Designed miniproteins, single chains, continued (5). Designs and how they scored, part 33

Each design is a single chain, and the fold is of that chain. pLDDT is the mean over its residues in the fold that is shown.

## One batch from the design tools (miniprotein)

Design m17116
Fold by ESMFold2-Fast:
Structure m17116 (fold): chain A 77 residues (1-77)
Amino acid sequence: SKTVKVKFPDGSVEEFELKNVTQLIGATLRIIGYAIDQNKSFELVAPDGTVYTNPLKALEAAKDGDVLTLVLKPFPK
């Protein structure tokens, strides 16, 4: 299993244990839900600077102990 942290724009940090597909989906939905609640689009930034628009791919690519940064983006006008 691996553990990945996500820094949210409000300054909170959540830790996700990604043991199985259910936990991976749960973490993905938490990230998407946060952006929806803020009425914003988003990006996830990995420690190496890689930018992901797909949270599932970001979480799959992340290494144990990685901290991803959630960045809110405006929707296109």
Scores: mean pLDDT 84

Design m17117
Fold by ESMFold2-Fast:
Structure m17117 (fold): chain A 94 residues (1-94)
Amino acid sequence: SNIDKAKELVEKKSAEILEAIRAGDFERAIELVRELREELEKLIEDEKLKKQITKGLDSLIDYIRSTTDSEAAAVYVRIFRHEILEALEQLEKE
């Protein structure tokens, strides 16, 4: 299912984003968030959820661009991962 693929993609890409942030490679982290955004936009057919997730990922990109604190960036990525997974879980139940 597209929701299961989206969940797997979020988990995999979040791990890669966190690795890039821990390495201090914020440019790579931004690239990975953009890739996640594009792939999720293709997988999520619900227009309201698609807009919510893409807006959230755009905000994450802006945060990573504005910060030099890898620990703060990592916390933001973990919170956002949790929120996306909860939204996908809710869509699967509704």
Scores: mean pLDDT 84

Design m17118
Fold by ESMFold2-Fast:
Structure m17118 (fold): chain A 70 residues (1-70)
Amino acid sequence: SLEEIAEAVGRLAEKLGLTGVDTERAAQILAELAKKNLDGLIATLDAEAAQFPELREELERLKRALEKAA
């Protein structure tokens, strides 16, 4: 759901030390991207998780939320 995507974005932003992230707006954008190219978005998240192992857990949560929403 859009709410699960927003929650996953919020957790990732917190892990990155980012403040002022509009998680609802980010979730809307990510949901639209997933509707256009889910496989490409998942591949991007997998590549980022491989490059930044410290973010792997949060990126996997975002990936699961996107897959459920599609």
Scores: mean pLDDT 82

Design m17119
Fold by ESMFold2-Fast:
Structure m17119 (fold): chain A 70 residues (1-70)
Amino acid sequence: SIEDIRNELLKLIKEYQKDMEAIEADYQARLAAGEDPAQVQADFNARGEEVSLKYRKKREELRKKLKEAQ
């Protein structure tokens, strides 16, 4: 149903936020531990891009299903 698709979109937003918070926490912890800032930044960017791409694809699929269900 349309309601189920909307609930999945809300769940996806919450999961995305949680994943991004975990990446940010890891970034801050590694910098505080004295790891190479250039490497930490590169890893942060790579992980952030991967998560963003994953959630963008899922969001687009759900929005397409929502449009088709209307």
Scores: mean pLDDT 85

Design m17120
Fold by ESMFold2-Fast:
Structure m17120 (fold): chain A 80 residues (1-80)
Amino acid sequence: VEIPEEVKKEVDKIVDKAVKRTLELIDQGRPLFEAVLEALNYATEELEKLLKKHGITDPELKRKIAEYFYQKFFKKLKEA
C-alpha cells in the first residue's frame, strides 16, 4: 500500500517539529536520549491524530507511515 502524498506532507511537518523539539531540549541541557524520547512521545500523539483525521485503519499503511516518520526523523536529526 502507498502512503498518500497529503499524508506524507503532514508527516514531514511532524518530523520537523519533533526534530526542533529534540534540539531545543538538548539546548536546555537535557540528555540526548531523554530529549529524543520526549520528542518521540510528542510525535506519537501527533501521528495518532493524523491517522484518525484521515480515517486510516489499515495496519500495513499505519506501519508504513510510522516507518516513513522514523526514517525521516533520524535522518534530519543527524543532519542538524
Scores: mean pLDDT 85

Design m17121
Fold by ESMFold2-Fast:
Structure m17121 (fold): chain A 74 residues (1-74)
Amino acid sequence: DAEAAARQLLAELDEALARAEEIARELGVSPESVRRELTRARRRVQDLLAAGKATVENLLAVAGELQARLAALS
């Protein structure tokens, strides 16, 4: 169920936001940069759900973009 996968990803993003200072320390970047990228990914997942476009392919694309953007911060 792609909608359930989208809700799970939102829960994981919310958990990551709560740990943004820890993640930022591990990556050697500012907590504000980590929070910005996580908030962007969260909004994209919400937009996909609202549009009925929460497919596995679209969710993987959001996760991949988040990983690439976080890597670019380091």
Scores: mean pLDDT 86

Design m17122
Fold by ESMFold2-Fast:
Structure m17122 (fold): chain A 100 residues (1-100)
Amino acid sequence: SDLDYLKEQAKEMLEEIKAFAEKILDPKTAKEVNAVVDKGLEEIAKAKTIEEVKDITIETLEKIISILEEALPSLSSRDQEEAELLILILKDVIKKLKES
């Protein structure tokens, strides 16, 4: 179904975000991102409509952005650049989800 397809796409995207965060972020910040992703994945699994999957995904990404923005001042210059790039990517994904 279209709903099942969208759920699988959202899950794949969130898992890719987890992998990216684990690769570029410090372990503490990566763990915080992982917790938000895991909650988002649980909520997506329970979603009954396409609109619910989109809303949950957007909310999950916005929470991830908030964690990254709070962490920026405590990160090394390299980790700051990588985290800022991730924030830009996540903002673009949110925009695309809102436009679809």
Scores: mean pLDDT 86

Design m17123
Fold by ESMFold2-Fast:
Structure m17123 (fold): chain A 85 residues (1-85)
Amino acid sequence: DQQQQILQGLQDLKEQVAQADLPPGVKDSLLRGLDHAQALVEQGNFESAASVLLGLSESLGHLGKDDLAQQARDLAEQARRLAEE
C-alpha cells in the first residue's frame, strides 16, 4: 500500500524533525509543513503533497539536514508517482 508507506514515512520524518537540533520557530514551521503534506496524502491529493514535500526537502537541505532533506525528497517522489496513476 503506497499511500500507507508514504504516511509512515511522513510520521518517521516528523519524529526526526521534532528531535532535530533546530531553532523552535524553524522546527514549528517544518512540522506544520509536514502536517499539511500528511493531510494532502490522506485526501488523495498526491500532486500537492509532492510539491509541499519538495519545498520541505529544499528547506531541510539549506539547514544542513541532508539526510532529512533526502527523506522528504523520497516521499515527494513516491507521492508524485501516485499522482501520475
Scores: mean pLDDT 87

Design m17124
Fold by ESMFold2-Fast:
Structure m17124 (fold): chain A 67 residues (1-67)
Amino acid sequence: DAAARAAVAEASRRAQELYERMKNGTPEEQKKAKAEIDLEMARATAAVDPERGRQLIAEAEKKLKEL
């Protein structure tokens, strides 16, 4: 599906943006950026495989919440 592929592409673009912030940010910002990258990738996965993606989103959100 075009929507699913667009979601994966968007997550990749978002991940690159966050990786760049990790190089320029403080250690605290780097930790948060890493967690947000994981969340974005999980959301993109949900667009392609809703069941697996939902599980990954829950894991990523829990990890980000604990930061």
Scores: mean pLDDT 75

Design m17125
Fold by ESMFold2-Fast:
Structure m17125 (fold): chain A 74 residues (1-74)
Amino acid sequence: SALEEAEETARKAREAAAEYAKQGDYEAAITVLDIAIQEIRKLLPQLSEEEQRRAEEIIRELEKMRDELAAKKA
């Protein structure tokens, strides 16, 4: 389903971002999260109202991780 695709996209992005961050590559980590957020947003029109709420929660989690990494880059 589109929701399962969103959850898998987020999972892979979090894992990749964490690995880049361990290497000190915060720019690559942020880029991976930004791409995942955009891909999940593209899936929103295919989701029910309940699934959209779940996808929006996932997006907020990824945005929070992105902001924390951006603060470390500064």
Scores: mean pLDDT 88

Design m17126
Fold by ESMFold2-Fast:
Structure m17126 (fold): chain A 76 residues (1-76)
Amino acid sequence: MKPKKILIIGAGFIGLLTARLLKKQGHEVVVIDINEGRVKRAEKLGIKAYVTDINSEEAKKIIEEFKPDEIIDATP
């Protein structure tokens, strides 16, 4: 199966678990969250993450450069 590019919204427990499982399956994963502490935790776990809101210009730029095949909403 070809590696997919996956954007995950939310760096909570479920978002980080999902990100790690997808990376293990060979997919490229990026996570976004508005909470700086959650993003820092994701980065310490080796997950590429950004502090941003999905409706922001920063999120739009990330999506345009990353070109995700799928977007997963893992927010509460």
Scores: mean pLDDT 82

Design m17127
Fold by ESMFold2-Fast:
Structure m17127 (fold): chain A 88 residues (1-88)
Amino acid sequence: SEMEELLRKALEIARKEESEKAKEEVLELIKKALRAAGLSDEDIELLLASRRDPSKQVDLSSLSEEQQAALFEVSRLFDKLVEEFEKE
């Protein structure tokens, strides 16, 4: 899937380079993967905000079963990407 392909590319970049430029490239690939999964730009920003601030949440009730499954996979891979970039 396009989402899976974009997330694999993001992981590869994260593993090869630990620079601020690599972090921004990885974030852009995550955003593209979420858009490929059918999420709006507003939903993507809310999702990213909820990862930084647990008080902010994405309303999942308007999403299809397929979009919810894609969000679960992206969330799992996003956690791994954040961990790779937070390793100092």
Scores: mean pLDDT 66

Design m17128
Fold by ESMFold2-Fast:
Structure m17128 (fold): chain A 91 residues (1-91)
Amino acid sequence: PKTEEERRLFEAEVLLAFARMEISIAKQMFSKEDADLEETLELLERAIRLAEEAKRIAEEVDTPRGRELVREAEELIEEAEKLKKEIEEKK
């Protein structure tokens, strides 16, 4: 990145990409009848932590792109929390 702001935004984007991947894997695992629910919950907890870190970084930048990444992080946290609730109800 050419600026510190661009570097911070790139860091947030990478964290969000990992969060999306972990949510995707968790969804795939949960769709299976003999899914390891404990492992699936661990993936979701990690995805939430990654998205929360990305949100904190993006909030510090205070640019239009930073605000967009904050919104994306919030959407990912909500999606992961919703899936976590569904898994906990199936226990």
Scores: mean pLDDT 84

Design m17129
Fold by ESMFold2-Fast:
Structure m17129 (fold): chain A 90 residues (1-90)
Amino acid sequence: MSPEEIKEEALKEIEKIIEEALKEIEENKDSYTVAEMAEIAQKTKLKIEEIFEKVRPFLTDEQAKELQEKIDKLLKEFEEKVEKLIEENE
């Protein structure tokens, strides 16, 4: 695969991980504590970091920066959505 394909596949996997984490929190919001929701968010961030570290050696410095910027944006949006779900259950 080209470095560009590796980057796009990594982004797709990261988006899937975020969507699955949000779905789990939303479906279990009545059963999970705030601490358990925070744990899911932290595990999600760690999985994303592992994907980035795995693909990093196949990317140029410029491509890695672009991927990191997109990941940072996705993580910010993810954190905002998790905070909203927590607030709606207070």
Scores: mean pLDDT 82

Design m17130
Fold by ESMFold2-Fast:
Structure m17130 (fold): chain A 55 residues (1-55)
Amino acid sequence: SAAANRAIAERFRETYGEEAYNFFMKAAGNDYAKLVAQLQKLGVIDAEGNLVPRL
């Protein structure tokens, strides 16, 4: 859902910082669903959408 993807994007921003968030959001065309898919490909989040807390 859009709300779930936005929440994941916010947690990524809080965990990895604004510069990393802006970089990946630009690559995703400012689309939360595309950002989440990219983060899953990189192993930054798991299949359930949980961020890896210590990465």
Scores: mean pLDDT 78

Design m17131
Fold by ESMFold2-Fast:
Structure m17131 (fold): chain A 96 residues (1-96)
Amino acid sequence: SDEELKEAYEILKEAVLNNKPLDPKVKMAAKYLLQKIAEKNNLPPVPLEYYDKIDNAKSLEELLEILKDFLIENNLPVPETLDPKEFLETIKKLLE
């Protein structure tokens, strides 16, 4: 639902912008957002490999690199730098 998508986005946004620890809630939000990006951009289902990578991520920086790799592999727009604000805006646009 739009409400669940908004909640997942806000969880990731708050963690990234406030440098919060990478906890299971943030990892679940990231998985949900990848699923919604795939659906919204008419892509195949997210490969299980990406969920495994997210579960094994040790930092927010690793999580963002995993998300960026997914965007690159699917020829979706990515920011030139791993600036947190630019990356979050990119994710937001892909969810529209």
Scores: mean pLDDT 84

Design m17132
Fold by ESMFold2-Fast:
Structure m17132 (fold): chain A 73 residues (1-73)
Amino acid sequence: MEKAVEELLKAADELGVKIDRETVERFVQALLDAGYDEELAVRAGRVIIRHAAETGKDANELLENAIAGLEGR
């Protein structure tokens, strides 16, 4: 988990996107709990972070929406 979290925080920093470590940790954990690996979690998170950078949307809100989808909420 830690390596995936650090990779996503680095990607957000490189794109100037603000994200919270706690939200990223919950996002990665939700994917792992759903049976996906850390590599997929990093790829999925990077897509969300890039989308936030391109649209100006809140990356934390986008990650929370992804978590809700994974949890069936």
Scores: mean pLDDT 83

Design m17133
Fold by ESMFold2-Fast:
Structure m17133 (fold): chain A 79 residues (1-79)
Amino acid sequence: MAETVESMARVLLQAARDGHRISPQGVADALRQIAREAGSTVDDSTAQRLAQQLVDAAQRGDEDAVRRVAQQTSDAIAS
């Protein structure tokens, strides 16, 4: 099965807890890859904006915000 945005968001939360640096560009690239595997597209500016929101929430340890942004991203990719 293709990796989901929700699965990636959990990995980002764990990476932040472990003190790893999270690259917003790396997350944006991953979102674009998830969209491609789902047979969809996400434009670069949208992917970057959502990636920044996910990284910010993950670095804060804000699981509710991470879940919300991940759901919004999944909905955008599924459309």
Scores: mean pLDDT 78

Design m17134
Fold by ESMFold2-Fast:
Formats: structure tokens, sequence, C-alpha cells
Structure m17134 (fold): chain A 62 residues (1-62)
């Protein structure tokens, strides 16, 4: 299986336009083999940008 991370609309609203663009660009390049890896990455991004972990969703692609 492949997992990706998406930012919620509520999460994007908590970021500056520049931060939102950076997050979206970074996440578009990220793919994970496991749900746990994706969740850990989302947690680190939440800490980096000072937003709640609930600002991110982990989605299974296959």
Amino acid sequence: PVYIIRVTPEGLAKLSPEQAMEVLKELSKQRFETKEEAEEYARELAKKYGIPESSFEVIKLE
C-alpha cells in the first residue's frame, strides 16, 4: 500500500499563504509505505508549523 498526507481546509487556514504553499509542495512529493510513517511525518510537520495534528489527514492510495 501507498499512503499520502493531505492538509485539511482548517489546517490551511491556520497557515500564511507562503507556509501553505510550502506545505502543499512538500506533501505533493511525499509517499509512504506505511500508515505509521505518514502519521509520524504529519506530526513533525504540525510541530514545525505550529498547527494541530488534526490539520493533516493520512490517505491510503492503494
Scores: mean pLDDT 82

Design m17135
Fold by ESMFold2-Fast:
Structure m17135 (fold): chain A 67 residues (1-67)
Amino acid sequence: SVELAREAGARAGREVALGGGSAAGGQTAFGMSGKDLQEAGLADERAVEAGAEAGRRAATETIKSLG
């Protein structure tokens, strides 16, 4: 579901940011995995996009909290 994808993306984004990555890195971390699932027919495009965007937002928020 889109909501589960957002949760997974947010977790990935936080982990990337805590490891010294960027907001774009958080987006990419989920986007890569989500694209593989989409190509396998296990996730729709909306879920992949929602997860990637959640990862970007979570990474941004985590970076701000670390500053």
Scores: mean pLDDT 68

Design m17136
Fold by ESMFold2-Fast:
Structure m17136 (fold): chain A 111 residues (1-111)
Amino acid sequence: PPEPPPTLEEIRAAYDAAVAHLGLTPEQRAAIDRVLEKAEELGLSPEEIAEVMAFALSVATAGPDALREFVALIDSAKSKEEILEMIERFRDLVAAGKTPAEAVRELAAER
């Protein structure tokens, strides 16, 4: 059902709960916090931030190397449009049968 977009505070609370539930390390938390900071800095909407954070959590569960590469890709972005293009490409790769780790490696190779 179409819900109003979550507030940034609600996204942060949901992210904090997800990190605790998944048992992520302090290093993984710091990496995902960096993704959130970059998305906020570039002016992504709460809906766009929620999608980026969902992918960050998915990549984190795939392993530390995949998360490191994902963070580097997001950090390299100069605009919100670049992040959204990366997320769209990541979604396409996963839909085509790539694992989150494989999708991140493919995306990194294109940059």
Scores: mean pLDDT 78

Design m17137
Fold by ESMFold2-Fast:
Structure m17137 (fold): chain A 89 residues (1-89)
Amino acid sequence: MEIPMPDKATAAEVMARWLENADNDPTGAKAILEKKGEVKFTFNPENPSEVWLALSEDKLLKADGKVIEAKQERSVSTQEVAQALGMSP
């Protein structure tokens, strides 16, 4: 399910920008997102400034386009997500 963004773009547009920044979607993350039908965000517990797109409860897409297995992710606000995706200054 889409989450509301405080920025001028919708959650879907935020996702599109993240996937574009993932440099050609090398991990197939767009296909995973479409299969899942919903998204949510978390951030790296080792580095809270790094925000990840949750492809599922156990799989995350990093801002650099890599997919990793979830272990102990913390939830993030929609505002933090928008900033990390480059939608806020």
Scores: mean pLDDT 50

Design m17138
Fold by ESMFold2-Fast:
Structure m17138 (fold): chain A 105 residues (1-105)
Amino acid sequence: SVDELLRRIREAFRDPSRWREGVEAAVELVQEGREDEVLRVIEEWIREQLDAAGIDVSDEEVRELARELLRAMLERHRLDRLEEEGRLDEIEERRRRAAEELRQR
């Protein structure tokens, strides 16, 4: 099960048509307490992209980028679900909180 979900995440990064399946797999693994396994897959992909672009960054920077990407994926999935449920007020509140968090960094 875990290996199958991790495979779906890897496939999503290589094929945009599988993005929804990859995000759903990441959500499921995070809910099961396996965030570290998801972060490793994201870190591997980020390193591949940075290497292809000729960009060299520290391990700590890659880990932070992976955490931010996972956070963005989970938030996007949640917003998509709230939109499907017609909860536009919750979407606006979440956008406001995200903007405030960015200003405090």
Scores: mean pLDDT 82

Design m17139
Fold by ESMFold2-Fast:
Structure m17139 (fold): chain A 69 residues (1-69)
Amino acid sequence: SITEEQKEEVIREAERLAKQLGLKLSEEDRKFAIETADKLVAQGWSVEDAIRAAAFEVSLRLQKRKLGL
């Protein structure tokens, strides 16, 4: 499991990407980002790579939502 500090870093990175897209994170997006990063770390990913991948994946979900997909 990732630490509370690492969870905050995931959310911070996801919010940074959302802001660049002119979008806001929902509570479900925040939960998804944390769960995705935790899963990737459990699979052997580095914390930094897991955080980037989770934040990127949430940004894709936000973009699809904006496009009505």
Scores: mean pLDDT 84

Design m17140
Fold by ESMFold2-Fast:
Structure m17140 (fold): chain A 84 residues (1-84)
Amino acid sequence: LYSAEQLIAELREGLKVHGEELLDRIAAASGVTEGSKVERAAAWIAANTDPAESPEPLLAFADEVAAEHPDLARALRLAAERLR
């Protein structure tokens, strides 16, 4: 499991390589077949984040990317709620 900061570093690298396609890739990697792309991406983020640590860095990153990547921001916020 990643710390929230380690996962954010991975997501930042993914955005540089894949851009908007990053959300599709992480949604597919979740193994979840139901729900929206955002919900499936949130499931992947939550599954790969250490639940013993604060989800606040995920919320801060969501605010950072919200204007350019609104669906990724929604997925990050949903994942943070699941970790509470």
Scores: mean pLDDT 81

Design m17141
Fold by ESMFold2-Fast:
Structure m17141 (fold): chain A 102 residues (1-102)
Amino acid sequence: MQEDVDKVTDAVAEITQTILETKDKEKVLELFEEFLKNTSDESLIKLFVDRVYSALKGFLSPEEALEFLKGILKLLEEMNAPESVIELVKKYIKEEEEKLKA
């Protein structure tokens, strides 16, 4: 639904602003958790995760992005998120780790 896509856009915008202003990992994780509590659609969660990763790699070093991604992975595992979402974040962690080896 358009409203669901707008919800993803708004959540990603708030996370992006937090990264740009403070780089506050705990605040980013709180915003991420709030989105997961209010969103049941796996495809929307995957879209949200992908857009958050785009912000992380756009504004942070690979080292900083890895710290955020590892925090997100732990949160997703603690919340029993869908396996497809957990595997997506693991893929992004591997991509950032490979950048550090280059």
Scores: mean pLDDT 84

Design m17142
Fold by ESMFold2-Fast:
Structure m17142 (fold): chain A 73 residues (1-73)
Amino acid sequence: MPAIGPSGPGARYVQELIRRVHERSERLLALLEASSLPPKEKGELEIRIWSAAFNNDEAELAALEAELRASRA
């Protein structure tokens, strides 16, 4: 199990969450750039990705990933 040190019980969890959110948002932006979507749709999805990343919303990033995969199929 992940160890929580004496440096504050939530600090490690928050740091790890931010890292995962940033990593996923980077991957989603790369997938978006590689997509054949129109520029308007790309811009709208980019804003949604940035908004979800700003809010550390892993669930919204997962939903955006599913939406991008559906648009590619």
Scores: mean pLDDT 74

Design m17143
Fold by ESMFold2-Fast:
Structure m17143 (fold): chain A 55 residues (1-55)
Amino acid sequence: MIEYHVFLVEAETPDEAKKKAEELIEQIKKERNVVDYKITLGLDGKSYGVAVKTE
C-alpha cells in the first residue's frame, strides 16, 4: 500500500535543519520501503519540508 508522509523540520540554522531532514529519511528507510522523497527549503529560509513516499 502506498503511503505519503509529510514532515516539517526546524532548527536554529538551515544547515542543522537539513541534517535533521536527511536523518529522518534514513530512519524511515530502515523500517519502510522508501520509493521517493523530496526535501524543500521553506519560505522562512530555516525550515525544510520533507515528503516521503513509502510502499
Scores: mean pLDDT 79

Design m17144
Fold by ESMFold2-Fast:
Parts: sequence; C-alpha cells; structure tokens
Structure m17144 (fold): chain A 81 residues (1-81)
Amino acid sequence: MTTRQMAEENIRLAEEYIRRAEELQKKGGPKEKILSELRQAIDYARAAAHAAMSDPSLQGLRERAGELVRRAEEMLEQIKS
C-alpha cells in the first residue's frame, strides 16, 4: 500500500465516522456514542495527516486531513457543551 493510498483510506474512514456521528446526533442518539464516533474520526484524520506529512506531493491530502480534525474537534466540543 502506498503512502497516498494509506492517507486516502484514513481520510475516507474519518469522513465515515463524522457521517455516523452526524446521523446519531440527528436521531437524538446517546451522547457517549456520538463522542466515540467523533474520537475515531479524529484518530483516522490525524493518521492521514501524519502519513501525508513527509511527502510534498500529498500537501492537498494533508490539508484535507487537517480540516477533518478541526471539524471533528469542533463537533466534539459542541456536544460536550
């Protein structure tokens, strides 16, 4: 598996976990479950950013991963508040 493929797969997983968290929130699901999905999204997004960090050609993936971390962290804070 290439570094690019690893970063792309981790971005896909991060987006999937954010989607699951949003769906649970819309349904009024358990807060603990929503927080768990968001923490997994943050972990996958961070893994993607780390994988993309050493290769300048992957700057776009690094930026996308960083945006996903920010989005998931903002959602996490809103749910905690």
Scores: mean pLDDT 85

Design m17145
Fold by ESMFold2-Fast:
Formats: structure tokens, sequence, C-alpha cells
Structure m17145 (fold): chain A 98 residues (1-98)
């Protein structure tokens, strides 16, 4: 699938975060990670499709965007614990909106 192709591009740190969050949130975790990777790759078509789907699942779009920025900032500084917490919070927010 398109999602599986994107997920293969996750580095070791992101793969570890993904596996932990996937254990509780399943496909929601895969969807978030695929969206983040598509965005970084400037894959406009895949990013747009995933964004539309994720936005349909979220009640609080502002909080969703804040948490994604928190995740990227934590990864950029190598704070894997903060990155995991932000990613789990995004997954929880989506699960509440489903």
Amino acid sequence: SEIEELLKQADEAERAILERVRAKYGEIADLIMAYLIAGRNRDVERARKLSKLLNSMVKDLERFRELLLEYEAALARGDLEAALRAFEAVAQLLAEGA
C-alpha cells in the first residue's frame, strides 16, 4: 500500500516510536507517521490525501497541529521521550475523534 511504502522511509528512532504507539492505537499510528513522512518528502499528492483523512478524524484541529509541531521539534533535538509523548497525544486525539 501507499502507507506501507511511506513507513519504510522511517528512521530507527521513528520506527521505535511507531511500534510503541501502534501497539495501542493500531492503524491510527501508521496514518500519522505516513502523513509526516509524505510532508517531509514534499509528496504533495500523498500528503494531501492523508491530511484530508486525518482532518476528518480530528475534533481539535489546532491542538492536532500543535502536537505535530511538538513531535517534529522533539525529533530535531533528539528528545525521543518528548517525541514519543507528542506522537501518543496525536494518536489519542485522533482516537477520541473517531
Scores: mean pLDDT 85

Design m17146
Fold by ESMFold2-Fast:
Structure m17146 (fold): chain A 69 residues (1-69)
Amino acid sequence: NLGIIRRLTRDVDLADDFNPQAFANATRGFSRAQIRNIINAAMRRWDAQGRTQPLTGSMFGAAIQRLLA
């Protein structure tokens, strides 16, 4: 799943606390659709905040938590 994560975040301004490999490890066993939904949720949160800062690992963590809830 690392390849899809890298592809979907290629044009994204990522903060230093985001590690694509760590995210791939955290989402091991998730479907490609679930991974896309998590990334899309993080991106929507980033857009809603006006992209005033790079997209952080904590924003991805929140998106994973929302999927599990």
Scores: mean pLDDT 75

Design m17147
Fold by ESMFold2-Fast:
Structure m17147 (fold): chain A 74 residues (1-74)
Amino acid sequence: MATREEAAKGLEGAISLATGEAKELAERALQYVKEGNLEEAAELLDKAIEAARDNGGAASALGMARKTVLELLE
């Protein structure tokens, strides 16, 4: 079972690999995760993954963070 703390930590790691628009979108998603707005966080992470298409490491890490966020949705 994933926790919001685990989702936030995974996303912080992904943010460290992201640049530009992907980083900005991921940082906004992190705020939504901390606030418990998981649906908005998942949507922003989807956009962040698209923005990170040229950075496979960031895109992969953001994808894993998004999966964790979705596991918290009922």
Scores: mean pLDDT 81

Design m17148
Fold by ESMFold2-Fast:
Structure m17148 (fold): chain A 96 residues (1-96)
Amino acid sequence: SEDPEENLARVKEIIEKAKNADQLTLEEQARILSELLRFATEHPDPEVRLAAVEALGVLSKSKNPFFKEQATAFLERLAREHPDPEVREKAREYLA
């Protein structure tokens, strides 16, 4: 979906689900991470990209080791490689 409002609502929904990580299968955890990375890297709306980076930031602090490890790796890549300087800056904030 290319609708920014719908995608912002989806990012918020993902964060709420991530708070109960113990109830998620590994497949669901991987899907969440993949969707957030896609939004952060590819979405045409900068507001959606930044919301996805913030969501990855929350997951990088999760007690769930898969979320923590994978979200941290994604933030490190976004901080180094993303063409949008705002995305790079936001990702760096969560790595400090």
Scores: mean pLDDT 82

Design m17149
Fold by ESMFold2-Fast:
Structure m17149 (fold): chain A 96 residues (1-96)
Amino acid sequence: MEERRKAAALIVAATRGSEEERERHIKLVVDKIEEHKDLVKDYEVRETEITKAVFAYTETLDKGLELTRALLRAVPKSVGIDLISTEDGVSIRVEP
């Protein structure tokens, strides 16, 4: 029962580079989320001010960590990844 208590939100933001570079990075993120659809409850792509970002929601923090590891292997170091536990309010930011 504890596994469900650690629901997580993953925020992946492309904040640097040209519009084309940000679009390419977001495509890589979406492709990885689609490959790992079993880890993801829902996701959305959002443009926020000067950034493009993917918001992905997982049922557990462990699933969020697995998705984060997959994304770290696929996306450039310039892409920011934040993992947030929705129960504990814990934020984990992965920066280059």
Scores: mean pLDDT 66

Design m17150
Fold by ESMFold2-Fast:
Structure m17150 (fold): chain A 96 residues (1-96)
Amino acid sequence: ERAELLKETEEAAKEALETVDRALEVAEKGIEKYKDNPEVVAELEELKRQAEALRTGTGTSLVRARIDPEAGLSGAKQNLERAKEVLERAEKILEE
């Protein structure tokens, strides 16, 4: 019900924000590792920008869930999936 949807949205948003924070940490480490490679730095800066946008979007999803719980939950889950994609790409670059 509404309370259950809000709880799911909060859990998805929490995981998304934790994933965003991790993606930012990995991207920053990658930028330091590859500081003399402008192409890699540019890609990592783009991933940081995407992660910051997802942080903002996740906050918006939490606010939206109070008015439209289904739309808020959908948004939070989409932000989580996007955050995981950003993290995976950043980790892959750092592991090279």
Scores: mean pLDDT 85

